# Designed miniproteins, single chains, part 29

Each design is a single chain, and the fold is of that chain. pLDDT is the mean over its residues in the fold that is shown.

## One batch from the design tools (miniprotein)

Design m1046
Fold by ESMFold2-Fast:
Structure m1046 (fold): chain A 110 residues (1-110)
Amino acid sequence: MAVVTQPASLTVNEGGTATITATTSVASSGVVSWLKERAGKPPEALITNASKRASGVPSRFSGSGSGTTYTLTISNAVAEDTAVYYALASSADGSSGFAFGNGTTLTVLA
């Protein structure tokens, strides 16, 4: 599968906007998901198919992108958004399997 690259870390002030961009080494047909992981909590699915918000996920979370570049945007950040965020990319035909990004540690400052 393709290599998925994300920034290692990002800091945002509470109420600010965090933008996490994932780049894939080969084009994806928008079959990209975003996952949130916190210590002591189960992983949460946030976004599927690049832009589809998962059920129960706040409207502050949005996804966009095409080809080799995909972005997770977190508007009006709150303290509970402090987590590691992973992009999961797959090829449109499934033949190349799935790859996780290296993860982005987001820190929200009060």
Scores: mean pLDDT 78

Design m1047
Fold by ESMFold2-Fast:
Structure m1047 (fold): chain A 106 residues (1-106)
Amino acid sequence: MVREMPAADLFGLLVELGREAGLPDEVLAEAQARLLAALRPPVEAAMAARRAGDLATAEAHVREAARAAAATTQEIFETLYKLKVEIEIVGVDAANVSATLRVTIE
């Protein structure tokens, strides 16, 4: 399966695939908590830079958030879900503090 999605939609993907795999709610909660913890610092930094009008610094932090989201989600799928997942960053938007990812599930 290949999907392109906003990085924020990874939380929904963790719930969808975790339920399909028959994982307990406690594992789904742990997965979501790990992703949120990884995303929060770089996203807050990106939002602060954007408010200051520093779009170059905001873009750097959005790229950091996208890399953290991809790496953390791949680790969650490998360690908790026992699924092989590859995630590629296809775009970043500093003005809206958003990134688009390509997710491949095997």
Scores: mean pLDDT 86

Design m1048
Fold by ESMFold2-Fast:
Structure m1048 (fold): chain A 68 residues (1-68)
Amino acid sequence: AEELAKKGLELAKEGNEAFKAGDYKTAAEKYREAARLFEEASRLTGSVMLAGYAREAEKAAEKAEKLA
């Protein structure tokens, strides 16, 4: 669970960097992977915080996909 959350945070950070660079396709891919990992970690731990991270990552992926 902790490893999933950590990987999710790393992917979200990579997505943010890609988004700032204008690489919206890569940003969307990174955000979607982050959302999946946060959702899995949330299911395993019951963490409301991780569920929130998953939702935010999904929203970020949708925005990036619209700009790609």
Scores: mean pLDDT 83

Design m1049
Fold by ESMFold2-Fast:
Structure m1049 (fold): chain A 67 residues (1-67)
Amino acid sequence: MEKEKKAQEYLEKGLRALSEGNYDEAIKYFEKAIELDPKNRAAWFALGIAYEKKGDTEKAEEYFKKA
């Protein structure tokens, strides 16, 4: 469960950045979370939201489908 714990830490950091409007920072943290735990649906969904907030609807749709 070490990778899952670290993935959760990155997800939490990404969600904080997302809430602060720091979409590029949020994306980097969500990407790290997914790298450690590719089955973390919450991280894929959050990455979709971050891209949607940046206006990249095509990438957002791709990530929502993986969630």
Scores: mean pLDDT 84

Design m1051
Fold by ESMFold2-Fast:
Structure m1051 (fold): chain A 62 residues (1-62)
Amino acid sequence: SNLEKAKEALKEGKYEEAVRYAGEAIRDDPTNKEAIDLLAEALEKLGYSGDFVRKVLEEIAK
């Protein structure tokens, strides 16, 4: 699954891949908190600000 791929990518330090797979998992199920949390963590690992991450999560919640 995209969620499992996102988890593995994050564990391996492949943060761009983790963002991609977490995004796909959210597209498959927008209520999946685990996928949303993975996206936030991967974006933070890539150096995006907490303000930017918060804005991305707010857009997904709409």
Scores: mean pLDDT 81

Design m1052
Fold by ESMFold2-Fast:
Structure m1052 (fold): chain A 60 residues (1-60)
Amino acid sequence: SIEEILKLPTEEIKLVLDRLSQEELLELSKRKDLDKETAELILSRLPESLKEEAKKNIEK
């Protein structure tokens, strides 16, 4: 589950994020409990069109 992913060490989170679809990454960006590092990892993996939407989710 998404909550289990966020509890992993940063190196494991990177591996999981590399396997996620763009839609799953965007959904993960809606989480209120994202740290700055994880949020940046998500943004770096999204195309520019979805990055702006994900930034809105993270910055709220």
Scores: mean pLDDT 75

Design m1053
Fold by ESMFold2-Fast:
Structure m1053 (fold): chain A 92 residues (1-92)
Amino acid sequence: KKLADELKEATERFIKAAEESPEEGVRQGKELLDLIKKARDEARKSSVEFAAELTYAINESIREARKGLLEVAEKTGHVEEFERIAQELEDA
């Protein structure tokens, strides 16, 4: 499975989980953050072209995850429960 595809799937799982349960949202958010870290490590070891592709996928995942969290906060009001994950996504 391509790491870029795994990032997209992890991002989608995180947003869906966050809508359903704050507990599961936090768990899936940690999985996404671990995958982002793994992808950044792989980018550092990769060819320039592959590193660029991975970096793009990482940046897209962070952007979509942050957008999804904002939408979840608007719908559910569970802003506080996701503050740490939101900060870690900003720092990633």
Scores: mean pLDDT 80

Design m1054
Fold by ESMFold2-Fast:
Structure m1054 (fold): chain A 99 residues (1-99)
Amino acid sequence: SIDASFAAERDQAVEAARANLDKAEEAVDKGDLSSAASYMSSAAILLGIARMGGAPEAEVKELLGRLADINEKMSKNPKLSEKQKKNNLEISERYRKRA
């Protein structure tokens, strides 16, 4: 059985991941790819914490889908090299398959 004592910590990790994804999307829209990458990295770590804490599958799928969406959006940025675009698409596909 799940212990309710971990629920708040798990839920905080989910909300922090969402906040970082919101900031990553804003950064991509502004062309700040460095900040976007930093926020995405933080969101991925927080998703890992949330999953270890037993976050519901629906919330995990939401966060994985958002990670995929932002990586796909980054892959279309004309400032990226072809190698960077390909890497972002491959990362997006991996998150899609896990969602």
Scores: mean pLDDT 84

Design m1055
Fold by ESMFold2-Fast:
Structure m1055 (fold): chain A 60 residues (1-60)
Amino acid sequence: GAFRGLSDEELARLAERLGLSTETLRRLGKMPKEEALAALERMGIDPEEFDRLGVEAVLE
């Protein structure tokens, strides 16, 4: 799933930065990367913020 390789601490920091709950990120982590990114965009999260946080590099 998406976010494979992220620690619980890294997930918590990412959730706080994006204004999401860690619970939401864990659900997204069970999805394929493409679906998780689409879901985050639908939640109003800028894909450029993902690049800034290095999430794209970690997911791949």
Scores: mean pLDDT 66

Design m1056
Fold by ESMFold2-Fast:
Structure m1056 (fold): chain A 61 residues (1-61)
Amino acid sequence: SAEEKREQGENYGALAAIAAGQGDVATGRAYGEKAVEYYLEAGDEEGARRTREGVERAIAL
């Protein structure tokens, strides 16, 4: 469902933030990309945009 996909986006977004905070840029990017993918599948374009911006801020992507 869209709700389950949005929850996956939130979960992968959190993992991306943790990885970025630990200096693991590659893992942070990979989780961030997964989060964006799930938000877009859920039809949540704003969630996808916020996640992309957050990842870019955290890791200077």
Scores: mean pLDDT 82

Design m1057
Fold by ESMFold2-Fast:
Structure m1057 (fold): chain A 80 residues (1-80)
Amino acid sequence: MEAAEAVAAYFDTAIAAITNPEARALFEEAKELAVEAAIALFEEGDPERAEELNRKAVELLGKAVSLLSPEELAAMRAAV
């Protein structure tokens, strides 16, 4: 739980800085995948599943970041 909680807290901090609702939704989805990846890796001992989930989370983060204004991106980076 500790690793999953840390991942969730990191995403929550980033999401709080985002005002774009579409980008926020993508970050929320990436958060769920990243939390599941942490559980798969550290609680279930399944590195293959963890890698697949983390890969999907990274792809969603890339899409979310592309939707952010320069001001929103700067605010997000300052928050984490």
Scores: mean pLDDT 78

Design m1058
Fold by ESMFold2-Fast:
Structure m1058 (fold): chain A 79 residues (1-79)
Amino acid sequence: TSRAVSRGSLAVANVLLKAGTSNEKVSIASGKVAQVLKENKDADPEELKKKIKEALSPYVSDKVAEEAAKAAVDAFQKE
């Protein structure tokens, strides 16, 4: 749902901001993650996490991308 996508992208934004990512990059990266969540809503958690991490790789370090992807999937799956 749109609400679940918003939760996922917000979780990414929070992780990126905590890591010191600029507001501009956070906005772009969160938007990319929202698109991935919309396009892959029926994917399993592992596949979804992999796709989110790939989408974040141009903007943040591998460690931050992994943390953000995990947070996004956890938030997206909460009812």
Scores: mean pLDDT 82

Design m1059
Fold by ESMFold2-Fast:
Structure m1059 (fold): chain A 65 residues (1-65)
Amino acid sequence: MMKLIGAMIQIVGLGFEVGVEVKVKLVDGKIVVTIAESDPEKEERLEERIRELAERLGVEVEIVR
């Protein structure tokens, strides 16, 4: 539980840092991230950073655009 919550907080922080709005939800033990429409380059960078974070923390993340 704490691992998933920590990952969600870090994902929100990544969205803030990159300047793209994100919605983060926990669904059946999976983190679901909805990326708001923004600059495509920022969206790609955010998605890459989220995937790297998920791999590093060993959590499952689903990205929705």
Scores: mean pLDDT 81

Design m1060
Fold by ESMFold2-Fast:
Structure m1060 (fold): chain A 95 residues (1-95)
Amino acid sequence: DRERILALIREARRAGEAGDLERLRRLAREAGVPEEIIETGVRIVEIAHEMGDREMAGLVGGAVVGVPLQKKLTDEEKLKIFEDLLEGLEKIKNK
């Protein structure tokens, strides 16, 4: 159901903005997101929240549900997107 998936993405964005990592994990699991992508995405949201960037945390929260639903990318390619973003954010945080 497309309507349900769009609702999950919106709720995941709000969970990310709030730093509610448990809610984000639950919403992503409900959407059928692979566990490795969930854990990588949650780590990015945690770092964004530590940096005080609630908008980035929300956008990444929504992306944890939204990006894995793309049919043109493999699960490995989807995971790599989040892993590359995590590495980039960790480098920014440490400067």
Scores: mean pLDDT 78

Design m1061
Fold by ESMFold2-Fast:
Structure m1061 (fold): chain A 68 residues (1-68)
Amino acid sequence: SLERVAEEAVRAARSVPGVKAASARVDANGSLEVDIVAEDEEAAKRAEEAVRRVAEKHGVKVEVTVLP
């Protein structure tokens, strides 16, 4: 289910050193939206990469937003 993919994406993002918070939701079109708060730009990029790998593995569309 998309909810399980969302949980996996959050866990992947949070596993990256320097990530302070991550959350995910399924949008009205059935795509995954992931919000990331990171300590620095490098951590944000690695978290985004980790989330994209999860999305690719499950064949789901994802939009990643890095928050200040």
Scores: mean pLDDT 84

Design m1062
Fold by ESMFold2-Fast:
Order: C-alpha cells, then structure tokens, then sequence
Structure m1062 (fold): chain A 67 residues (1-67)
C-alpha cells in the first residue's frame, strides 16, 4: 500500500513535469494513461504497464511537436 502510494505520487509528479505547458487534453490523457499503468503494475501486468507508458510518451512527444 505505501509502495503503491509512493509510486502513484511519483508518477503524478512526473506527469506534471512532462506535460507542463501542454494543452489540457494532452495533460489529461497522459495522467489517465499513467493511472492505468499504475493499475497494471499493481496487477502484475508489466507488459500492459510498459505499453501504457509508451503511449503516454508518444502523446507528450506529439503535443510538443504541435507547439
């Protein structure tokens, strides 16, 4: 539980930093994907967690290219 909470807090801080200055829709999508990745990690689905993290990264990269 404590480890899960610390991971969640870390992921939220990273999401805030990597999406800083991006449109709200991109920020919301990244936060949702990181929340799903956390849930996948807790469930032991590491493949799904990696896919969700890669999707979040692609959204950040695409949003930055459009700015």
Amino acid sequence: SDSDQQLRDTLQREADEMTKGLPKDAQDQVRQLLDQAHQALVAGDYVRAQQLLEQAKQIVDQAKQQQ
Scores: mean pLDDT 78

Design m1063
Fold by ESMFold2-Fast:
Structure m1063 (fold): chain A 67 residues (1-67)
Amino acid sequence: MIKELLEKASEKLEELEKLGDLESARKVAQLIHQGMEAYAKGDLEKAKKLLEEAIKLGEEAIKKAKE
């Protein structure tokens, strides 16, 4: 569900902001924006892929920030 993916991506964005990784946070925010733009245009498959990419990027950035 798009809402669940958006919530997960937003959680990664918030964690990156708390860690001070603002550059990765901006990249995740851009992917969330692109995903929501695709959703607004009715492209559900593109929206899902972009939000999943945001989550993956966020997870990798959080892992690196904690090293």
Scores: mean pLDDT 84

Design m1064
Fold by ESMFold2-Fast:
Structure m1064 (fold): chain A 75 residues (1-75)
Amino acid sequence: AEELYEKGLQALENGDYETAADYFSKAGNEYEKRGDYEKAMEFYGLASLAYRKAGNTEKAEEYDKKFKEVMEKLL
């Protein structure tokens, strides 16, 4: 998960928002599988933002929904 975050940051530095979003979405999925909903929420939020910057509104909306779903698990 930490490695996926680092790869996502590298993609952001290169201006590759789609690749960054893919890495952040994978990190979010891994944290959710571990039951770490706080980290899953953070990474789904990053993925949504990165997909938005990439112009991929459909995936941005998908990960915004996942963000809200894991946020509810923390309440």
Scores: mean pLDDT 82

Design m1065
Fold by ESMFold2-Fast:
Structure m1065 (fold): chain A 106 residues (1-106)
Amino acid sequence: MIGENLKSKDEKVRIEALDKLFELTKSPDLETRIEAVRYLAEATDDKFEEVRKLALSYLGRLLDHPDPEVRQALAEALREAAEKSKDPEVSEELKRLAEILEKRLA
C-alpha cells in the first residue's frame, strides 16, 4: 500500500507517503512502527531531493521516539541506509544520526 506510493512518478505522492509513514511510527502495533521506520530509511535514497530531505528530517525526529524497540530498529535502519547510500552527504548525515542514537541506547 504505502510502499507503492513511494515508487510513484509523482513527487507529491511520495511526500504524502512519507507523512503517512511518520504517522505510522506512532501506531499501537509494534510491527507497523518498525516497518514505517524501515520505509523512511529507504526513502533517504530516493531520486527526488525533497523526498530524501523530508525522510532524513523524519528520521531525525524519531531519535526521541518513546519506544526503545523503535529506537533500536531505527539505529539498525540508519546504519544500513548509510552503507547503501550513493550520496556522500546523505550517508554522512545518516551515520551522524546513528551515532547519536547508539550513544543514547548504550
Scores: mean pLDDT 84

Design m1066
Fold by ESMFold2-Fast:
Structure m1066 (fold): chain A 69 residues (1-69)
Amino acid sequence: MSPEELFQQVLDRILAYVRAHPDLDVAAVKAALEAHIRALGREHGLSQAETDRLIAEAVARIEAVAAEV
């Protein structure tokens, strides 16, 4: 599986969890996701710039979903 496919699967699971739990601490979710993406980036040899870009995209999507629920 590509690093991008793994990232998308993890993000989709987190977004589904956020939608199911509207009382969730969004700041804690963002922190956990950032740590996970950094670990995934290191495991798959992604550049620092690519890892930072994925984190920014994930944070923006979580904030958008949190605003919907």
Scores: mean pLDDT 75

Design m1067
Fold by ESMFold2-Fast:
Structure m1067 (fold): chain A 56 residues (1-56)
Amino acid sequence: SAEAEALLAEGQAVAAERADRIPLPELRRLYAEFVAAVDAGDFAAAEELIARLRAL
């Protein structure tokens, strides 16, 4: 869906932006959880995970 595509693009951008600030194992774990949430159609969980990535 357009919403899933937009969330994936935003999540990718945020992960790239935060790559120097977040330990790689933690970044990979959070990003994997984010992708799984988008794939499941749980957009609320995906948005929460983006917010967590931004806060770290």
Scores: mean pLDDT 85

Design m1068
Fold by ESMFold2-Fast:
Structure m1068 (fold): chain A 62 residues (1-62)
Amino acid sequence: GLSPLERKILDAIREHGPMTAATLAKRLGVSQSAVNRALERLELMGLVVRDGRTYSLPPPAL
C-alpha cells in the first residue's frame, strides 16, 4: 500500500506534470528529505520514473 505522502506525490505529478523533488516539497508543504524518501520508494515500485532531477509517471502499460 501507499503512504499518504506517496499518494499525494503521485496525484501532484498526475495533475501538474513532471516536477523536481524541491517543487513537490514546496507544493505539498513537506521537507525535501521526506519527499526524497517517498520518491525513492515510488521509483523502486516502478510508480515514478526519474530523468535527471525530474520525476514523471511511467508510460501506460500499453
Scores: mean pLDDT 82

Design m1070
Fold by ESMFold2-Fast:
Structure m1070 (fold): chain A 65 residues (1-65)
Amino acid sequence: MSDDELAALVEAYVASNPNPAPTIKEFVALLKAGKSAAEAIEELARRYGIPAELLRRLLAYTLNL
């Protein structure tokens, strides 16, 4: 899955869920601030002290709930 595909799925999830998890809220806030999907993932991964690839997996997992 590309970062752009992941971002599109997250935005669709947030549109249907008014109370998303904090990680989803922070990701969407970075996208709304004008960051690219890749930049938003890198920024959140750095903030959380985890590898970007792990953050991608966590975001994808959240969308299956």
Scores: mean pLDDT 79

Design m1071
Fold by ESMFold2-Fast:
Structure m1071 (fold): chain A 90 residues (1-90)
Amino acid sequence: VSLTREELERIRERLERTIALLQKTDPLDPALAATLGALAEVLLRLGRREEARRAANEALDILDQLEPRISPVQYNHLRAYIEAVLASLD
């Protein structure tokens, strides 16, 4: 099901607020990396490619810092998701 542009913009706003909260409470939470990946996907669907690339790269940076602290399965799953978004930008 395709979301409308207005629905995507509302999701973007909520994701950005969630990211701001997570950055203040736990800047190395896997949930922050996952939420940034979701933001990148929404931004890609909105045609905001440069913002989507920045969000995806920030998610990867956080995920790489988390690598020694999370399971290889969780790391590989989140990395694959974020890299798929980045591949859609190329």
Scores: mean pLDDT 83

Design m1072
Fold by ESMFold2-Fast:
Structure m1072 (fold): chain A 72 residues (1-72)
Amino acid sequence: MEEHIKRLEELVKEYFEKKDPVTLMAIGIEAAAITLELGSDEAAEYANRLVKAVSEGNLEEAKQIIEELRKL
């Protein structure tokens, strides 16, 4: 779990620095992996919100969502 959260934080940071579509795709894949590992509707909701926040350029919301995922 911690490893997936750390990878997700690194990918989100990279995307906001480079705005690479491949990195955005990787964020979606990592968020899906976290959702599957946790097996909860709450995790799925946060994962979907994270991808949306990142794609919309909302770094503050993305950081908050990652913190909430870390608590699960």
Scores: mean pLDDT 79

Design m1073
Fold by ESMFold2-Fast:
Parts: sequence; C-alpha cells; structure tokens
Structure m1073 (fold): chain A 56 residues (1-56)
Amino acid sequence: SPQRGRWARMSPEERERRLEEHRETARAVGEALGLDEEMVERWAEMLRWADETYES
C-alpha cells in the first residue's frame, strides 16, 4: 500500500536494512555507470528519501 508513514512504522533494524539495500543498489548502479563514490552516496540518499516519502 502506498501509504505515507510506512517508514515510520518500521523497526530500527528494518530501517537499517532498508538503508543498506539502497546503498548497495546505488553502488551497483554507480559502478556500472562509472560514477564516483560521492555521486553514488548522493544517489543512495535519493533512494532513501524516495522510500521514506513514496512507499511502494
């Protein structure tokens, strides 16, 4: 359900796992595109923001 606040209902452990998944995704895509480490981190932050704001 695309309800806002789903992130807020996750346990701290679930949030940490979710954030790590976003970092791994950004890293994999960044490596494939040849992006630098700083850009990969910015992408990971964007994915986290999207996950927190627009639940899927």
Scores: mean pLDDT 69

Design m1074
Fold by ESMFold2-Fast:
Structure m1074 (fold): chain A 118 residues (1-118)
Amino acid sequence: IEEIIKKAIEIFDNKYETASEEEIEKRVEEVIKELGDERVRELSKTAKRILYAGIEAIDYIIEEAKKKGLSVGEIREILQKLFDYVEAKLDEEGISEEEKELVLQTLKAYAVKKLDEL
């Protein structure tokens, strides 16, 4: 569990630093189509970057959980640690409360959808 959390955070940090605007916008449009929340399109560039990095970290967590046969409870524990990290990053970057709530809501909805697909 701890190792997966550590690697998920490393993936988040790497994607936050290195992802192109084109890569971010393309992934955001895919997530809007999957979840149906058009408000996500109006997020600031920094909020979209954080959202994208969080989605990539969630994808990693779900893949590793599936490979290792983790329980839903264990996956939920890992996801909560990621969400706490993302919230701290949103606060650090000075993202508004409204955008912060939307990013966290979107990440949680995405994670629930991916868990339901297991």
Scores: mean pLDDT 87

Design m1076
Fold by ESMFold2-Fast:
Structure m1076 (fold): chain A 71 residues (1-71)
Amino acid sequence: FEEVLEEMKKSSPEEIAGIAEAELILNGVSVEDAQKKAEEILKLAEELRAKGYSAEEIAEKVVEEVKRYLA
């Protein structure tokens, strides 16, 4: 997940959602469930961006959300 976090730090909310979707699929989540979760992550990332959170803070929160979903 450290490499995923580093990629997300440099990414737009849409790119972050795409990275999260790919990571979920690689960890055995169905395409349908991964897409639904990616939509939630996109909304979260956009809301955090609108509130003035840094790209690093957004990436950290998204990685924690993905880890929690996979646990």
Scores: mean pLDDT 80

Design m1077
Fold by ESMFold2-Fast:
Structure m1077 (fold): chain A 122 residues (1-122)
Amino acid sequence: EAITLNNIGNTLKDLGRHEEALKKYEEALEIKRKIGDRLGEATTLNNIGNTLKDLGRHEEALKKYEEALEIKQKLPDTPENRLAIATTLNNIGNTLKDLGRLEEALEKYEEALEIKEKLDEE
């Protein structure tokens, strides 16, 4: 159910139908929250953020990426989850840069780099 909604959202996004994609991701998010799928919730929030960024809604995109980051930081400490955190930090940095918040963007990129460097050691 939620997987199908995410796949529909991804396809709509690829077709440039961003507002429709957003609605499908929001439906998927509601389902994932109800069933307690925290990893799926974070992934869907990231997809919503990406879609909002494509729509030029940078402040809303930032909020969704920050929500995804908070969830990911509470997940088990695995290489996959560390990489997911680094990816989300890069998305936050890119969004802050788009907003002209360059010093904050730099901090997020540096956090992501530190995580990536630690992963590359293993």
Scores: mean pLDDT 87

Design m1078
Fold by ESMFold2-Fast:
Structure m1078 (fold): chain A 65 residues (1-65)
Amino acid sequence: STSDVGREILAIGAAIEEGISVKVEIKDGVIVLRVKAETKEEKEKAKAMVERLKKRGLDVKLVYE
């Protein structure tokens, strides 16, 4: 029911709330989050963001660059 534009907006919003730098890409209804994880705190924030999006019923893939 969520469009790709809606998925992108939700992912960007979650990244802003967690205060992390993320590249967002939507592939076949999957939110792909690319994070430069420089610290343990950034990795924790990335995982929290993924968990929040998944709890909303969204498919999410986390990629560390």
Scores: mean pLDDT 80

Design m1079
Fold by ESMFold2-Fast:
Structure m1079 (fold): chain A 74 residues (1-74)
Amino acid sequence: SAALIEELRREAEEATEKLIKYIEEKKLSDDQKRALVDALLRELRADMNRRGVPEEVAEEIVEEMRRRLEEFIA
């Protein structure tokens, strides 16, 4: 449903924002930043798969979050 997609996008955005704040607060190596980014993106995909989200929708949300995080850690 559209309501579920909106909720999933909100949850992904919140998780992404929390990770960004965590990385900003800690002096992490580039390897540590990338590992945390990869872990979050993997968990977001796993959560959406468990909730029966269509692959197209899950991929769109994950790619949006990936773009934001990759730009942040660059």
Scores: mean pLDDT 85

Design m1080
Fold by ESMFold2-Fast:
Structure m1080 (fold): chain A 58 residues (1-58)
Amino acid sequence: GGREAALAVLRAAGAPEADAEEGLRLLEEGRFGEGWEVLARAAGPEAAARAMGALLAG
């Protein structure tokens, strides 16, 4: 599903597992601003955008 694809993007970008899980959890809860902030800080904005796209497509 989309969560697995999003995690793969974040891992490839070097995001720590805890930050990847937290950011994706926040996005799944509808806390998009907070989730985006965590992912962009951990992986950069390009990887965060790709991960969010993968999550929403799945």
Scores: mean pLDDT 85

Design m1081
Fold by ESMFold2-Fast:
Structure m1081 (fold): chain A 57 residues (1-57)
Amino acid sequence: DLAELARLLGLSRAAVRRMIERMRTLSPEGQEIAIQLAVRDSGNPRVGELLREALGL
């Protein structure tokens, strides 16, 4: 999961872990917006699936 997400986003695994940690501090609506932005930036809906799994959504 983390390795695949890092590859799709072009980030290090450490950067992805920090991103997920920050997303966990957001409201449910804030988490959904952050996921939508990550999908838009990556151009890959798989990023949204992986982020929802990581956040327990």
Scores: mean pLDDT 83

